Designed miniproteins, single chains, continued (5). Designs and how they scored, part 20

Each design is a single chain, and the fold is of that chain. pLDDT is the mean over its residues in the fold that is shown.

## One batch from the design tools (miniprotein)

Design m16711
Fold by ESMFold2-Fast:
Structure m16711 (fold): chain A 99 residues (1-99)
Amino acid sequence: DKKKQLELLRKLFEEYNAANVVAMEVLNLRVELLNEEQLELLKEQVIRNAKGMDVSSTPEDIANTLKLLKESIARSELSPEERELLEKALKALEEKLNK
């Protein structure tokens, strides 16, 4: 089931935000660690971005996606170790995007 949701998210990014390589990188690094509620939040953000933005991703849209993922992680019923791993991955992604 989660595998089907991952495939759907990838198709949504391909179809509506193919140029958003940063968002795809966020999905590739974190989607396997997301719970179902976090995955739905990310999916909703992708759909919202596709409806409201042009074909290219803006830095602001990427920052908003990262913010929503961070907030979703903070609200989730994750173990302390899983939360630390996700936060570490998020920091690594933010560092990679800013370098």
Scores: mean pLDDT 53

Design m16712
Fold by ESMFold2-Fast:
Structure m16712 (fold): chain A 65 residues (1-65)
Amino acid sequence: MKEELEKYRKEAEEIAKKLEEEGVSPLVAKLQGLNEASRKALKEGKLEVAKELFDEAVELARKNM
């Protein structure tokens, strides 16, 4: 469970880095990375992991918008 969450977080960071390289702002890239990782976790049946990643994205958006 904990190891799985860390794997998806790392994937979210990788997605964010790729988006930043494509010209997306760092904040938006982080939000998109977390959303994509959460969506992938849901697709793979990792509901708790998906919830944690989605909650992190919502919190980040709320504090920075």
Scores: mean pLDDT 80

Design m16713
Fold by ESMFold2-Fast:
Structure m16713 (fold): chain A 70 residues (1-70)
Amino acid sequence: MVMDPSASREELEALLEREMEKLPELLEKAKLNPEEVIEKLKKELEENKDNESLVKLGELALKTLEEYLK
């Protein structure tokens, strides 16, 4: 889904959370290892810690993937 630019911050966060729920399924379909993706994502976040938008999105993705691996 395309993000609606008129949406409030809370609405955008809800949309991101909904899309992130599909992330584990997309990784499985692409035959990507979720554990490797988590490790790469953690490294990327550490390198881009000054970019708040990327950090927030990356933390959401990490939570979703870690929850899926439980």
Scores: mean pLDDT 68

Design m16714
Fold by ESMFold2-Fast:
Structure m16714 (fold): chain A 50 residues (1-50)
Amino acid sequence: TVRVRVFSGLSRVTVEVEALGGHLVKYEGDNILFDVPENALRGVTFYKGI
């Protein structure tokens, strides 16, 4: 599991993360923290900015 930070403006990303076996951890300022299986990272475009 890898913790990733994404901008809160990407509301639909929560559904995509859940579908990949990830889950929302918390809101942190203007960002959302997710825990995601390592093998799912390659399929999610919002990781490109981290």
Scores: mean pLDDT 61

Design m16715
Fold by ESMFold2-Fast:
Structure m16715 (fold): chain A 105 residues (1-105)
Amino acid sequence: KKFTTYTVSVRVTADGKKEILEETAGVPDILREIVAALTPDLDESVKRIEELLKKHGYEVKTRKFVANGRRMALVTAKKSDDEFISVGLVERADGSLAAGVTYTK
C-alpha cells in the first residue's frame, strides 16, 4: 500500500496567535482541528490534543522530555495499521510554542 503524508507546521505566539509556517495541500480536517486545539502552553496543548485524538478513536501515546534546556512533547496516535498522526511540540524562549503535525494514511 502507498501511504500519503500531510504536514502542518505552526507557531503559537505567547498572546495566542497561530502562524502557519508550512502546510501540505489538501490537509485533512483532523490536522485543522489539532492546530485549533494548540495554545502557547505545552501542557495544555498536549492535554487538548490527547482529548481530541481519543475522541476521534485514536490510541494515543505521549512522551514529554527536555532537550537543550527546552521542554518538548511528542504525541503519537494510531487508529489502524495504516493511519497515524504525530505531533511534535517545543516551548520557545520567547513564550511561543512551535508545533509540527504529520498525518499518514
Scores: mean pLDDT 86

Design m16716
Fold by ESMFold2-Fast:
Structure m16716 (fold): chain A 90 residues (1-90)
Amino acid sequence: MEAEELFEAGKYEEALKLAEKVVEEHPDSKEGALALNIAAAALAAQGKYEEAREYAERALELARKVPGSEDVARASERLLELIRKLEAAA
């Protein structure tokens, strides 16, 4: 996923914008849930923990509604725990 590559390269704003586009193009899909997780991770990397938490919660809700997205749901749960730890450390 191109948004994931941008995130890995440290291009958080570009990763967020591309992830938002994927969510718009693929609502109620596994790809949409993955994109919401990438957006949450990009926001957390920028210290925007409240927004990151909201995006990760949306990803979890969507993944729970989409058949075959149990792995994405688990990733969203782990991301929420990570965001909580990062916020507590800041």
Scores: mean pLDDT 81

Design m16717
Fold by ESMFold2-Fast:
Structure m16717 (fold): chain A 94 residues (1-94)
Amino acid sequence: PFVAKPLSQEELAQLVEEIVKIAEELMKSLSKEDQERVRELIKELKELVENKAPQEEIERKLLALMFELRRALPEEEYQKFVERVEEIYRKKHS
């Protein structure tokens, strides 16, 4: 849903790596229980990328990660995360 064009496997791996880095930074402010849920989703995302899963599967898992962060983060922190993710997607389209 985020991507207007198909990405290569290399582009998908880079995109996931950048988003995961941001999520790992943000998760430090979460409860231990919420950190565990986010960590599990990050692990699943990394495994999908390693196995060269279809873009649609990777996107669904990214969406699940975003939903979990939206639930756990204050609105302002979540909005900053969304803005950073949008910047990453803009780079892939430019």
Scores: mean pLDDT 78

Design m16718
Fold by ESMFold2-Fast:
Structure m16718 (fold): chain A 59 residues (1-59)
Amino acid sequence: SRMEEAIKYAEPIVKELLENGYSPKEAIDIVSQRLVEKFGLSPAEARIVAAEALQKVLN
């Protein structure tokens, strides 16, 4: 699904941001903006996807 593609896209970006010293909140904010631009997600949908990607990276 489009949401599964968005999560898979977001995971490596979240990982790189955290490795470069960004906080989880900053990573969510940055990735959410990129998801709106690339996938046409609403801001609310993009934040949910970014949070799911963060959870997968941390677990």
Scores: mean pLDDT 87

Design m16719
Fold by ESMFold2-Fast:
Structure m16719 (fold): chain A 80 residues (1-80)
Amino acid sequence: SSLEASRQAAEDIRKVGDEVDKELEEEKEAEKLYKEAKDEEEKKKAKEILEEKKKRQEERERRARELGERIRRTEEERRR
């Protein structure tokens, strides 16, 4: 059961990590578009994308922290 729980937690961490990496690349691209935007309309559109990405990143970081806490608690239980 502990091995199964560890495997599930590892898969969940991997999925969150993949989402974060993908989101960081998209955010980096959107930041570049924002800086290179010559039109206020394009700049506003790029800013909206960045705001959405930032909110998604915060939600994923929160999920990652919760998962990390659960793993830490599981390791503490193994101390027995």
Scores: mean pLDDT 74

Design m16720
Fold by ESMFold2-Fast:
Structure m16720 (fold): chain A 68 residues (1-68)
Amino acid sequence: ELEKYYSEKFYELYLEIVNAPTPEQRAAAEGGLRGVIEAFEKGYSKEELDELIRKGTAEGLARYQAAK
């Protein structure tokens, strides 16, 4: 169900943050997690959630690169 899917995505991204071997990968995972939080607050579908994770991950990575 939708709730289980959200919980699984949240947990996956949390583990990616904790286990990230580089600050760059951690920034990307943090961006993805922000996407999950936004989608949850707005009650988005699985497809919309996946899109926000992709967008958030890319934005997290871009912010890290811009800080170089």
Scores: mean pLDDT 82

Design m16721
Fold by ESMFold2-Fast:
Structure m16721 (fold): chain A 63 residues (1-63)
Amino acid sequence: MEGDLVEVVEDQVARHPEELTLKKGDRLLVLEEVGKHWLVARSLKTGEVGFVRREHVRLIGRE
């Protein structure tokens, strides 16, 4: 998933400062995979980098 483009399929509200707040339809570039449940990604909308749950996103492309 590193280098992948993903789209948010379910809203995410940050519970920690390291997490992104995301809305359905937002697009992210995956920077790193972390364990079974988390990605580190950059929001293409805001440029913010943070943790995203894998279950909240779907693959839409690769770079």
Scores: mean pLDDT 80

Design m16722
Fold by ESMFold2-Fast:
Structure m16722 (fold): chain A 96 residues (1-96)
Amino acid sequence: SNTQLAAEGIRRLREMSPEEKEEIAKIQKEVVDRVAARLDALPGLTPQEKARLLMAFAIDTVALTIEAIAQGKSLEEIRKLLEEHADRFVAEVEAR
């Protein structure tokens, strides 16, 4: 099921227009950049911890995007999903 969902998401992504692919990449970059800035503002994190957390977030962002595409979500729904994931991720780091 999960492997089939990922395969379908990748297939649909390949079939997207260059403009749609560029917009997805832009959404992902904007969200990752915002998380990087928010992590940089948090006290008590080492550079290595910040890098590890940002890498974990980036990996999750790719997986969530592929799953959302497989589910037929719009670019607006993908943006909202990734922004909500970013807010949750940073809140969990702050709660440590």
Scores: mean pLDDT 87

Design m16723
Fold by ESMFold2-Fast:
Structure m16723 (fold): chain A 93 residues (1-93)
Amino acid sequence: SMELEEAEKLKKKGLEAIKKGDFDKAIEYINKMLDLAEELLKKGDYETAKKIAEMAKEVAMKLLKEAGDNKEVILKGIGLVLRAIGIEIEAEL
């Protein structure tokens, strides 16, 4: 799936951004993955949507681990994890 390939690229970019301490870029890439997963849910591609949401959640969890004392990044990271979980739950209904 082209969407899965794009999500894999976004995952790699997000993890690289986290490694560099570029949390704003990491958040941008995670949001792009979640937007892609939500679009797939609307189209009825529940399996691919769930896979992309799981990948986005993995990157968001890494963001939270590396956020240190940055409260803004922590709050945004929590929101991204919750958004990913919501997509995973909806994909199983």
Scores: mean pLDDT 91

Design m16724
Fold by ESMFold2-Fast:
Structure m16724 (fold): chain A 80 residues (1-80)
Amino acid sequence: SREEEIRKLEERLRELVKRLEEAVRRGSPDEELGRLLGEIARVVNELRDLDEEAAARLSEEATPVLTEAGRARQLREAER
């Protein structure tokens, strides 16, 4: 059902955001951070197609983690 598909995407998004937060804390390589960010973007886009409001809400909740991951990537790029 659409409800089940939305719920699965919400759970997947929360799992990916948690993995990203853990990867940032561990100092994981830029390639891993990029992969997780790409997967998060894909899931958000899929969720947006089914429920734009849910996608917007969860994207806002993920913003602090996405911002930290972005800063970590920018700092590593500057050190290259």
Scores: mean pLDDT 84

Design m16725
Fold by ESMFold2-Fast:
Structure m16725 (fold): chain A 58 residues (1-58)
Amino acid sequence: MTEEQLQEGIKIAKDLMDNEGLSVREAAVRAAEELEKKYGVKLSEKDIELIEIAIRGL
């Protein structure tokens, strides 16, 4: 994914965790799905893991 997509994914995941009480993994998966829908791209398991690592580090 691009840096812009990663930054957006982190924001989506944090919002989902705050509003829906999702785990880091659940939030990262749903953020990736939102990015795929918005940008018309396919994200890999490695992309999802990158979102997870970024959330845990923040």
Scores: mean pLDDT 83

Design m16726
Fold by ESMFold2-Fast:
Structure m16726 (fold): chain A 102 residues (1-102)
Amino acid sequence: SITQSPSSLTAKVGEKVTLNNTASSDVGEDVSWYQQKPGEKKVKLYYGKGGTLAKGIDSRFSASGSGTNFTLTISNLQLEDTATYYSQVNGVFGSGSKLTVV
């Protein structure tokens, strides 16, 4: 199983947030991250395998971690960053973290 925390948070434009993922077992480095806005499909932000941002994704997004604990960090928050963020391991999505930027 994959648990994300926090389940929801509110932050201000210009702030930095860190979203966490805890896997129930060691998954190496293979945690990918996705952004989903209401009514839209999930957009891949980060490839766990190879450790790189997806094409066209702003460098404000970064990810790190190995084993069971992984993070997505979003720096210099913008209003358009308001979305639910999902971790994904071996085709299984986490519970999601809902970010509201004000």
Scores: mean pLDDT 81

Design m16727
Fold by ESMFold2-Fast:
Structure m16727 (fold): chain A 65 residues (1-65)
Amino acid sequence: MQELDAKAKKDYKGKTPEELSIKKGDLLEVLEELPDGNLYVKSLRTGEEGIVPKDVVELLPVTLG
């Protein structure tokens, strides 16, 4: 599968243990796109995994160089 890195566009506070709290500028690894349009991501800053809304992250394409 293509791995997509993402970057937090704004702060988001998780409401449940399944949701991830992120801060603007955090680098995220996209693990899965969920059927409801949310993303399951891993924070590279904290190592925590969880669900975030797609609207709070920017997907970055991986470039082979």
Scores: mean pLDDT 75

Design m16728
Fold by ESMFold2-Fast:
Structure m16728 (fold): chain A 97 residues (1-97)
Amino acid sequence: SKAEKLAEIVKAVETLKEQIKAEKNSRRRQSILQAMLQQLEDVLEEIAKELGISKEELLNLSDEERYKLITEKFGPEAAENVLKLIKMYQEIKKELG
């Protein structure tokens, strides 16, 4: 299902986040962050496209608007996972500057 695929992506990104905490080499840490950012950008672009909006429009919605829109298309479990992915995306973008 869409919810299961999104849950797998959330778990993969969480695993990379744990690897960053253990990684002492700044160059390798930056490479992992860039890989995470790319995966999140690709997934959010795909989700936005399936919703009939741009990634920028999706990111400009409130959490409540995102939850409603995604729930109507993919169900509440998918909506919860997309909100987690957006939060991760915003956190990584802030860290990379």
Scores: mean pLDDT 85

Design m16729
Fold by ESMFold2-Fast:
Structure m16729 (fold): chain A 60 residues (1-60)
Amino acid sequence: MPKEKLEAEVEASMYEMRGAIYKKQGDMKKATEAYKKAAEAAKSIPEEYEIAKKKAEEAE
Protein backbone atom coordinates (compact mmCIF):
# COMPACT_ATOMS: atom_id res chain seq x y z
CA MET A 1 0.00 0.00 0.00
CA PRO A 2 1.41 3.44 -0.89
CA LYS A 3 2.44 5.23 2.30
CA GLU A 4 0.91 8.48 1.06
CA LYS A 5 -2.55 6.87 1.23
CA LEU A 6 -1.85 5.44 4.70
CA GLU A 7 -0.76 8.88 5.95
CA ALA A 8 -3.87 10.49 4.42
CA GLU A 9 -6.11 7.95 6.19
CA VAL A 10 -4.39 8.61 9.54
CA GLU A 11 -4.67 12.39 9.14
CA ALA A 12 -8.33 12.13 8.10
CA SER A 13 -9.08 9.94 11.14
CA MET A 14 -7.34 12.39 13.48
CA TYR A 15 -9.28 15.39 12.16
CA GLU A 16 -12.54 13.38 12.20
CA MET A 17 -11.90 12.53 15.86
CA ARG A 18 -11.22 16.19 16.67
CA GLY A 19 -14.43 17.17 14.87
CA ALA A 20 -16.42 14.67 16.93
CA ILE A 21 -14.91 16.05 20.16
CA TYR A 22 -15.73 19.65 19.21
CA LYS A 23 -19.25 18.65 18.18
CA LYS A 24 -19.80 16.97 21.56
CA GLN A 25 -18.56 20.16 23.28
CA GLY A 26 -21.01 22.23 21.21
CA ASP A 27 -18.29 24.07 19.27
CA MET A 28 -19.85 23.66 15.84
CA LYS A 29 -17.45 26.05 14.07
CA LYS A 30 -14.38 24.08 15.18
CA ALA A 31 -16.18 20.79 14.53
CA THR A 32 -17.04 21.85 10.96
CA GLU A 33 -13.47 23.08 10.36
CA ALA A 34 -12.02 19.79 11.65
CA TYR A 35 -14.35 17.72 9.46
CA LYS A 36 -13.43 19.84 6.44
CA LYS A 37 -9.74 19.23 7.17
CA ALA A 38 -10.50 15.51 7.44
CA ALA A 39 -12.15 15.65 4.00
CA GLU A 40 -9.14 17.53 2.57
CA ALA A 41 -6.75 14.92 4.02
CA ALA A 42 -8.91 12.12 2.55
CA LYS A 43 -9.10 13.87 -0.87
CA SER A 44 -6.64 11.39 -2.41
CA ILE A 45 -8.88 8.51 -1.22
CA PRO A 46 -12.26 9.00 -2.99
CA GLU A 47 -14.30 6.72 -0.69
CA GLU A 48 -12.98 8.34 2.51
CA TYR A 49 -13.37 11.82 1.00
CA GLU A 50 -17.07 11.24 0.31
CA ILE A 51 -17.70 10.08 3.90
CA ALA A 52 -15.75 12.98 5.43
CA LYS A 53 -17.53 15.49 3.19
CA LYS A 54 -20.93 14.26 4.35
CA LYS A 55 -19.88 14.58 8.01
CA ALA A 56 -18.68 18.15 7.42
CA GLU A 57 -22.01 19.06 5.80
CA GLU A 58 -23.94 17.48 8.70
CA ALA A 59 -21.96 19.58 11.21
CA GLU A 60 -22.73 22.79 9.31
Scores: mean pLDDT 71

Design m16730
Fold by ESMFold2-Fast:
Structure m16730 (fold): chain A 79 residues (1-79)
Amino acid sequence: MTPPSLEELRAATEPEEIERAKKIILELMEKAGVDISKLTEEQLEERALVVVWTARQLRRIGDEIDRELAERRALEELL
């Protein structure tokens, strides 16, 4: 599973999602002590697009994990 092209990601992603992801990336990079002054707006947008795509994949996986964990918890309460 490879990420789609950046052009395809731009076409499929809402501007509001990109802006939200940019903010999160900047906050996380700052907390990690990464020098954000060398990061261009274009590079930030590309990272935001990849993060949004990855989050969508993880959400699908997370929904399945959450369902399995809820079922296991219910079984533990019955035993």
Scores: mean pLDDT 72

Design m16731
Fold by ESMFold2-Fast:
Structure m16731 (fold): chain A 65 residues (1-65)
Amino acid sequence: MDEEELDREVSLALAEIQYAIAVHLEPDKEKALEWVREFVERLVEQGLITPEEAERIIKDAEEKL
């Protein structure tokens, strides 16, 4: 595997884990969703994921919350 591709996969997995934690532990759904948005935006800014991947994570979170 490409090391950059592996780092991207790890970042996506971390975003999914943090989303699961936010949904389970955060009683305010709006705050949980905002926290997920902030997290994935940082990953995009650092170049770990693409903006398209971030949008997918946010939309998935929005549907499940």
Scores: mean pLDDT 69

Design m16732
Fold by ESMFold2-Fast:
Structure m16732 (fold): chain A 85 residues (1-85)
Amino acid sequence: VKEKLAKGNEALQKGDYDKAIEYFKEALKEDPDNAEAWTNLGTAYYYQGKYEEAREYFKKALELDPNNAAARINLQTVERLLEIK
């Protein structure tokens, strides 16, 4: 799990969003309750312009960890973008 999260974060930082999504999905297959992995998966989808999917994943992260500031802020950003278009 930790290794997959680290590789996903590295891919995300390099702008390789497809690779980041693969690593975060693998991490979630091993630990589906990992709020950080859900948050980072949402972030990757957000950078691909897939705002509806990003919103779903940020909501999932907040269901698991309501105090996750990154997921909360990113969810607000995505919801504003979907509202304004």
Scores: mean pLDDT 81

Design m16733
Fold by ESMFold2-Fast:
Structure m16733 (fold): chain A 75 residues (1-75)
Amino acid sequence: SAMEQALREAEERGDRAMARVREIREEMLKADRETRRRIAEISGLPVGVVSEQLRNKEISPDLIAAAARLRNEEA
């Protein structure tokens, strides 16, 4: 069925997207002071908020988006 195939492909794409989010989160948790400052600048959030989210491991979608943007700028 075309619908069953489309659902399976959507689930596979979702799994890959979630894996990418996990990679970005792990990279952010290992981020140095300069990388955190750049993420803060790109996201428009204060550096203190960025550091708090990383310390608590509760990384917001805004930070993930900023980290992805930084990753694209660095190649």
Scores: mean pLDDT 73

Design m16734
Fold by ESMFold2-Fast:
Structure m16734 (fold): chain A 62 residues (1-62)
Amino acid sequence: LTELERRILDAAYRAVQEKGDEVTIEDIAKEAGVSPETVKRIMERLGLTKEELIRLAIERRA
């Protein structure tokens, strides 16, 4: 993973702790300090849906 991809995964983990299943791409972007468009591009690059991104973030932080 690149540093940006790692930051987005870390942000997704934090966002899910705050909002659980109601986490949006905008919430992840705010936590990462990037635009929602950046989060969406990284998701496309990694081939992940929002749900898959959140699952991966939890697994990698465990």
Scores: mean pLDDT 81

Design m16735
Fold by ESMFold2-Fast:
Structure m16735 (fold): chain A 63 residues (1-63)
Amino acid sequence: MQAQIQQLLDQAQRYLASAQGLRDVAKDLKALGDELGSQAALDAAEEFEALAQKYLEQAKKLS
């Protein structure tokens, strides 16, 4: 695999890991009664998932 493709895939994986972490945080915040913090964490997770998708599409075009 070419270095540029691998860098895009690595960055996408980092964004997906960050999104999953934020979803876990959102669940914890909701359990603590912080509904606004939970929603903010979910919104941030969706943003990271969208960034990951963009990087995956770039890697796919280079493949």
Scores: mean pLDDT 85

Design m16736
Fold by ESMFold2-Fast:
Structure m16736 (fold): chain A 96 residues (1-96)
Amino acid sequence: SIEKLLEEARKAGLSEESLEKVREIAELLQKLNEEGKKINETLPKEEAEKKNLELALETVKKIIELLKDSKEPLMQEMLEKAEKLKEELEKKLKEL
């Protein structure tokens, strides 16, 4: 659950400001999963794959915006992983 994730992050020493950003990230990921399911139910496989990659890229860009100004090491690690994922998603979209 989101609440359990936030308790784990609080135990890891994240500030309340960073915990609010983690909650927003979790909500963005939940929305991504729900929208991806609808795409898979409504579109042919190849069109669904492209739209899912576009949606994932948009979601990752929003996550990067939430993380970019954080000074906390764990948040900076998440930012680096999100930026790498953005590059991988952009590459996959170019290959389609």
Scores: mean pLDDT 85

Design m16737
Fold by ESMFold2-Fast:
Structure m16737 (fold): chain A 62 residues (1-62)
Amino acid sequence: MKRVAVVAAADEESGRKAEQMALDDGADEVLLLIGASLEEAREKMRELREQGIATTGVYIPA
């Protein structure tokens, strides 16, 4: 099963940096949410976990 990291970032540059950190942390796939709030990112993680997908999160303040 793939391990998915959910990244919320205010901009693409911040998001790409957080994406690389998540991959270094052992994530197999990254879902990058540009302009998303922390609440939206947490909701996406909850949705994925309900589907039985292993998730981790990296959040950059919006």
Scores: mean pLDDT 74

Design m16738
Fold by ESMFold2-Fast:
Structure m16738 (fold): chain A 69 residues (1-69)
Amino acid sequence: DLLREAARWLGILVAQGVISLEELRQTRDFLLSKGATEAEIEQAIRNADVTVEPEEARRRFNELLEQLR
């Protein structure tokens, strides 16, 4: 499920503090428009693996967003 994977990587970026508030807002709205729920996004943030390299998390997140567009 691409939406679940995108939420997972978004959660990691949020938990690591490497995503701006504006980008988070825009991305959250986008994922919700594609069928993600607020609960799924909040759970992804809560369960985030902060030991993942931020650059790797950004790359994977961008790849999944591209697939969802």
Scores: mean pLDDT 82

Design m16739
Fold by ESMFold2-Fast:
Structure m16739 (fold): chain A 76 residues (1-76)
Amino acid sequence: STYEQNVAIYEKNLEKYPLYAPAWYLLGVALFKLKKYDEALEAYEKALEIARQTGDEELIAKVEEQIKKVKEAMGE
C-alpha cells in the first residue's frame, strides 16, 4: 500500500474511533512520509493528548520522538 492509501484507511478508522491514539500515531507517520508536516504534527498532537489521558507512557515517548523528527525536517 502507498502512504496515501494508509492515510485514507486511518482517517476512516478515526471517524468511527476518534479516541484510538495508536491510529492517530500511525496517521502522523504516514503524513510525515508524505512530507505533510503540519498535518503530521496535528495527528501526533492528537495521539499525545489521548495517550496522556490514558497514561500510555510508551506511546507518549514514541509520539514525542516523532514530533522531534518532524520539527527537524521543518528546520526547527
Scores: mean pLDDT 88

Design m16740
Fold by ESMFold2-Fast:
Structure m16740 (fold): chain A 80 residues (1-80)
Amino acid sequence: VEALAEAVLEHARAAAEAARAGDAEAARAHLERAEAAFQELGRALATLPAAEAEARYRAVVAEVRAILRPAAEALAAALA
């Protein structure tokens, strides 16, 4: 479970870095990998007690949001 969560976060960070560098193609590729890892994480979490699965899921989602939010806010500000 931890390895899958780390994979999601690593790809999210790589996507944010690529986006800041202006590499839209690399950013998209990393987001696709993060999404695939996140789906695999969801399947792995189904083997855990519901409360533990929910806590781990929420933690990963919160960290992904924290990683991607500055890039999304910068884009919104540039387009406003």
Scores: mean pLDDT 74

Design m16741
Fold by ESMFold2-Fast:
Structure m16741 (fold): chain A 68 residues (1-68)
Amino acid sequence: VVEGFEEQLRVIDEALERGLITPEQALDVYRRLEAQLEAVHRQTGDPEVAALLERVRKRIAELEKRAA
């Protein structure tokens, strides 16, 4: 489960860095990942999930500042 989320995060990060997706598109995908990770963390309490959730939230905050 965690590996799947890490792979998704890596793919999105790379696509954004290479300009294959817009910051708005990246923000939408990161928000979806945040919701999924929040649900998994609430059920499991897994610290690796918590770390991924923090990374996703950081990216969302940075993109929101750019969009505003």
Scores: mean pLDDT 79

Design m16742
Fold by ESMFold2-Fast:
Structure m16742 (fold): chain A 62 residues (1-62)
Amino acid sequence: LEGEVVRAVKDFEAKSDLELSLKKGDLLEVLHDLGPHYLVVRNLKTGEVGFVPKEYLEKVAP
C-alpha cells in the first residue's frame, strides 16, 4: 500500500488533529501502513497529511 494511490469511498470527519478529514472521491497517496485499521495518507489536492481508517479507502485500479 505504501506509495499507492487510494480513493475515499465516503466522507470521513477527523476526530483529532492527527486524523485527516476526507470527502468521497478524494485521491490520497499512502505514506505509511499502520496495520489493520489505519493508514497515514497525503491528500493530493490539499497536500494535507493525516491518519485515516482503511475502511474509508479503496485502491485505485492501475
Scores: mean pLDDT 80

Design m16743
Fold by ESMFold2-Fast:
Structure m16743 (fold): chain A 82 residues (1-82)
Amino acid sequence: SMEEIKKLAKEIGELVKRAIEENDEETALEEIRKLLESAGLSKELIEEIIKRIRQAIELGKYMNDPELAAELAEKTVIELLS
């Protein structure tokens, strides 16, 4: 459902924000991968989402804006799963 997608997006956004604040991208990406696998997504879709989330984290780190990275990650999850 759209509400389940929004909940997943929010959980992923919080993990992205934490990745930047704690400087631990790989742990956060592993947790995100497990959430996406638990949601029953295909390997191909998971890899596309992870790729875009990595880009969002890189941008957020460059801009010193963890909230921007979280917002971009949430938008990615919603757009690819809706």
Scores: mean pLDDT 88

Design m16744
Fold by ESMFold2-Fast:
Structure m16744 (fold): chain A 86 residues (1-86)
Amino acid sequence: EAEKLIEEGEKYEKEGDYEKAAKAYEEAGKIYEEKGSEEDLVKAMEAYEKAAKLYLKIGDKEKAREAFRKETEIGVRFLEEAVARV
């Protein structure tokens, strides 16, 4: 279902419905984060980044901040895993 939410987000973004697009990307990011594979975490970061940028476009600075925070937290987990393997 996460891929379907990305498709819905892309559709809403093209239609100019940035609020619905941001929500779709945010929900996709949550699903990918829960799956937790390396590939899924990359997709989660991308989804949260898209959501954050769209929230900024509509002036929702709080939701944008939360989405950027999620992207950063996932990125830190990626780096921590890489360091643990050294």
Scores: mean pLDDT 82

Design m16745
Fold by ESMFold2-Fast:
Structure m16745 (fold): chain A 84 residues (1-84)
Amino acid sequence: MELAKKAIELGEKAIELAKEALKLSKTKEAMHLAIAAAISGAGGIFLAELALKTGDEKLGKEGLETAEQGLELAKEALELARKS
């Protein structure tokens, strides 16, 4: 279940980056992006854990896509936090 394992790794990275962005954030916009990133990262992890438990490859793919979205939002939040 390689997609699910990758989703967990990316989701964890998204949450770590989101926490860093939130700590550096001075604007409401950057804080909101960091929160959205953390939610998407966590959602990706939970979908991946469910995929591992059920063997559902589609859930593994959805988890990966959700975790990737979280990571992208976290990168945006961190860039915005550093500029503000």
Scores: mean pLDDT 86

Design m16746
Fold by ESMFold2-Fast:
Structure m16746 (fold): chain A 66 residues (1-66)
Amino acid sequence: MDEELLERAEELIREGERAEKEGNLEEAEKLYREAIEVASKADPRSVRAGILQIKAAVGLTIIRRK
């Protein structure tokens, strides 16, 4: 179950990175926010979920600087 959530979060982060490179900051922000939400539904003791949440949060921080 959690593995599917983690895979979805990874996919959302990849799509967010693509949108960011295209200059579509609004879409990238939505994708990173969704990645954080999906990863947060996984087991809170999961190291992988924590890493994905941090990666998405870093992406959001970079976008918000513009």
Scores: mean pLDDT 78

Design m16747
Fold by ESMFold2-Fast:
Structure m16747 (fold): chain A 88 residues (1-88)
Amino acid sequence: MEKGREALEKGDYPKAIREFEKAIKEDPNNAEAYLLLGEAYMKLAEQETDPATRKALVEKAIEYFQKALEIDPNNPRARELLEKAKAL
Protein backbone atom coordinates (compact mmCIF):
# COMPACT_ATOMS: atom_id res chain seq x y z
CA MET A 1 0.00 0.00 0.00
CA GLU A 2 2.70 2.54 0.95
CA LYS A 3 4.56 2.13 -2.38
CA GLY A 4 1.27 2.47 -4.27
CA ARG A 5 0.34 5.66 -2.43
CA GLU A 6 3.83 7.09 -3.04
CA ALA A 7 3.57 6.28 -6.75
CA LEU A 8 0.08 7.87 -6.93
CA GLU A 9 1.38 11.04 -5.18
CA LYS A 10 4.33 11.27 -7.60
CA GLY A 11 2.06 10.79 -10.66
CA ASP A 12 3.39 7.32 -11.55
CA TYR A 13 -0.08 5.89 -12.14
CA PRO A 14 1.07 2.64 -13.85
CA LYS A 15 3.24 1.83 -10.80
CA ALA A 16 0.40 2.80 -8.44
CA ILE A 17 -1.95 0.43 -10.32
CA ARG A 18 0.56 -2.48 -10.04
CA GLU A 19 1.07 -1.90 -6.30
CA PHE A 20 -2.68 -1.66 -5.56
CA GLU A 21 -3.34 -4.80 -7.65
CA LYS A 22 -0.70 -6.53 -5.50
CA ALA A 23 -2.47 -5.32 -2.34
CA ILE A 24 -5.80 -6.73 -3.63
CA LYS A 25 -4.11 -10.07 -4.42
CA GLU A 26 -2.77 -10.23 -0.82
CA ASP A 27 -6.13 -9.14 0.67
CA PRO A 28 -9.20 -9.32 -1.64
CA ASN A 29 -11.26 -7.54 1.06
CA ASN A 30 -9.03 -4.45 1.11
CA ALA A 31 -11.64 -1.79 0.22
CA GLU A 32 -9.00 0.98 0.36
CA ALA A 33 -6.85 -0.78 -2.27
CA TYR A 34 -9.85 -0.91 -4.64
CA LEU A 35 -10.61 2.77 -3.94
CA LEU A 36 -7.01 3.82 -4.67
CA LEU A 37 -6.86 1.60 -7.78
CA GLY A 38 -9.98 3.39 -9.06
CA GLU A 39 -8.36 6.77 -8.31
CA ALA A 40 -5.24 5.75 -10.26
CA TYR A 41 -7.39 4.80 -13.27
CA MET A 42 -9.21 8.17 -13.04
CA LYS A 43 -5.84 9.95 -13.07
CA LEU A 44 -4.81 7.96 -16.17
CA ALA A 45 -8.14 8.90 -17.81
CA GLU A 46 -7.43 12.61 -17.11
CA GLN A 47 -4.12 12.30 -19.02
CA GLU A 48 -5.66 10.34 -21.94
CA THR A 49 -6.49 12.31 -25.11
CA ASP A 50 -8.28 9.51 -27.00
CA PRO A 51 -12.01 9.60 -26.03
CA ALA A 52 -12.55 5.83 -26.40
CA THR A 53 -9.50 4.93 -24.28
CA ARG A 54 -10.42 7.58 -21.70
CA LYS A 55 -13.95 6.13 -21.44
CA ALA A 56 -12.53 2.61 -20.95
CA LEU A 57 -10.27 3.86 -18.13
CA VAL A 58 -13.21 5.64 -16.45
CA GLU A 59 -15.30 2.44 -16.73
CA LYS A 60 -12.50 0.51 -14.97
CA ALA A 61 -12.42 3.15 -12.22
CA ILE A 62 -16.21 2.80 -11.78
CA GLU A 63 -15.86 -0.99 -11.44
CA TYR A 64 -13.19 -0.59 -8.72
CA PHE A 65 -15.18 2.07 -6.81
CA GLN A 66 -18.22 -0.24 -6.89
CA LYS A 67 -16.07 -3.09 -5.53
CA ALA A 68 -14.78 -0.83 -2.73
CA LEU A 69 -18.41 -0.03 -1.78
CA GLU A 70 -19.37 -3.73 -1.84
CA ILE A 71 -16.65 -4.37 0.77
CA ASP A 72 -17.19 -1.13 2.76
CA PRO A 73 -20.67 0.33 2.03
CA ASN A 74 -20.10 3.26 4.43
CA ASN A 75 -17.12 4.67 2.54
CA PRO A 76 -18.03 8.30 1.68
CA ARG A 77 -14.92 8.79 -0.52
CA ALA A 78 -15.73 5.75 -2.68
CA ARG A 79 -19.33 6.95 -3.12
CA GLU A 80 -18.15 10.49 -4.00
CA LEU A 81 -15.65 9.21 -6.58
CA LEU A 82 -18.18 6.76 -8.06
CA GLU A 83 -20.66 9.62 -8.60
CA LYS A 84 -17.94 11.81 -10.15
CA ALA A 85 -16.84 9.00 -12.51
CA LYS A 86 -20.43 8.24 -13.59
CA ALA A 87 -20.94 11.94 -14.43
CA LEU A 88 -18.15 11.75 -17.03
Scores: mean pLDDT 85

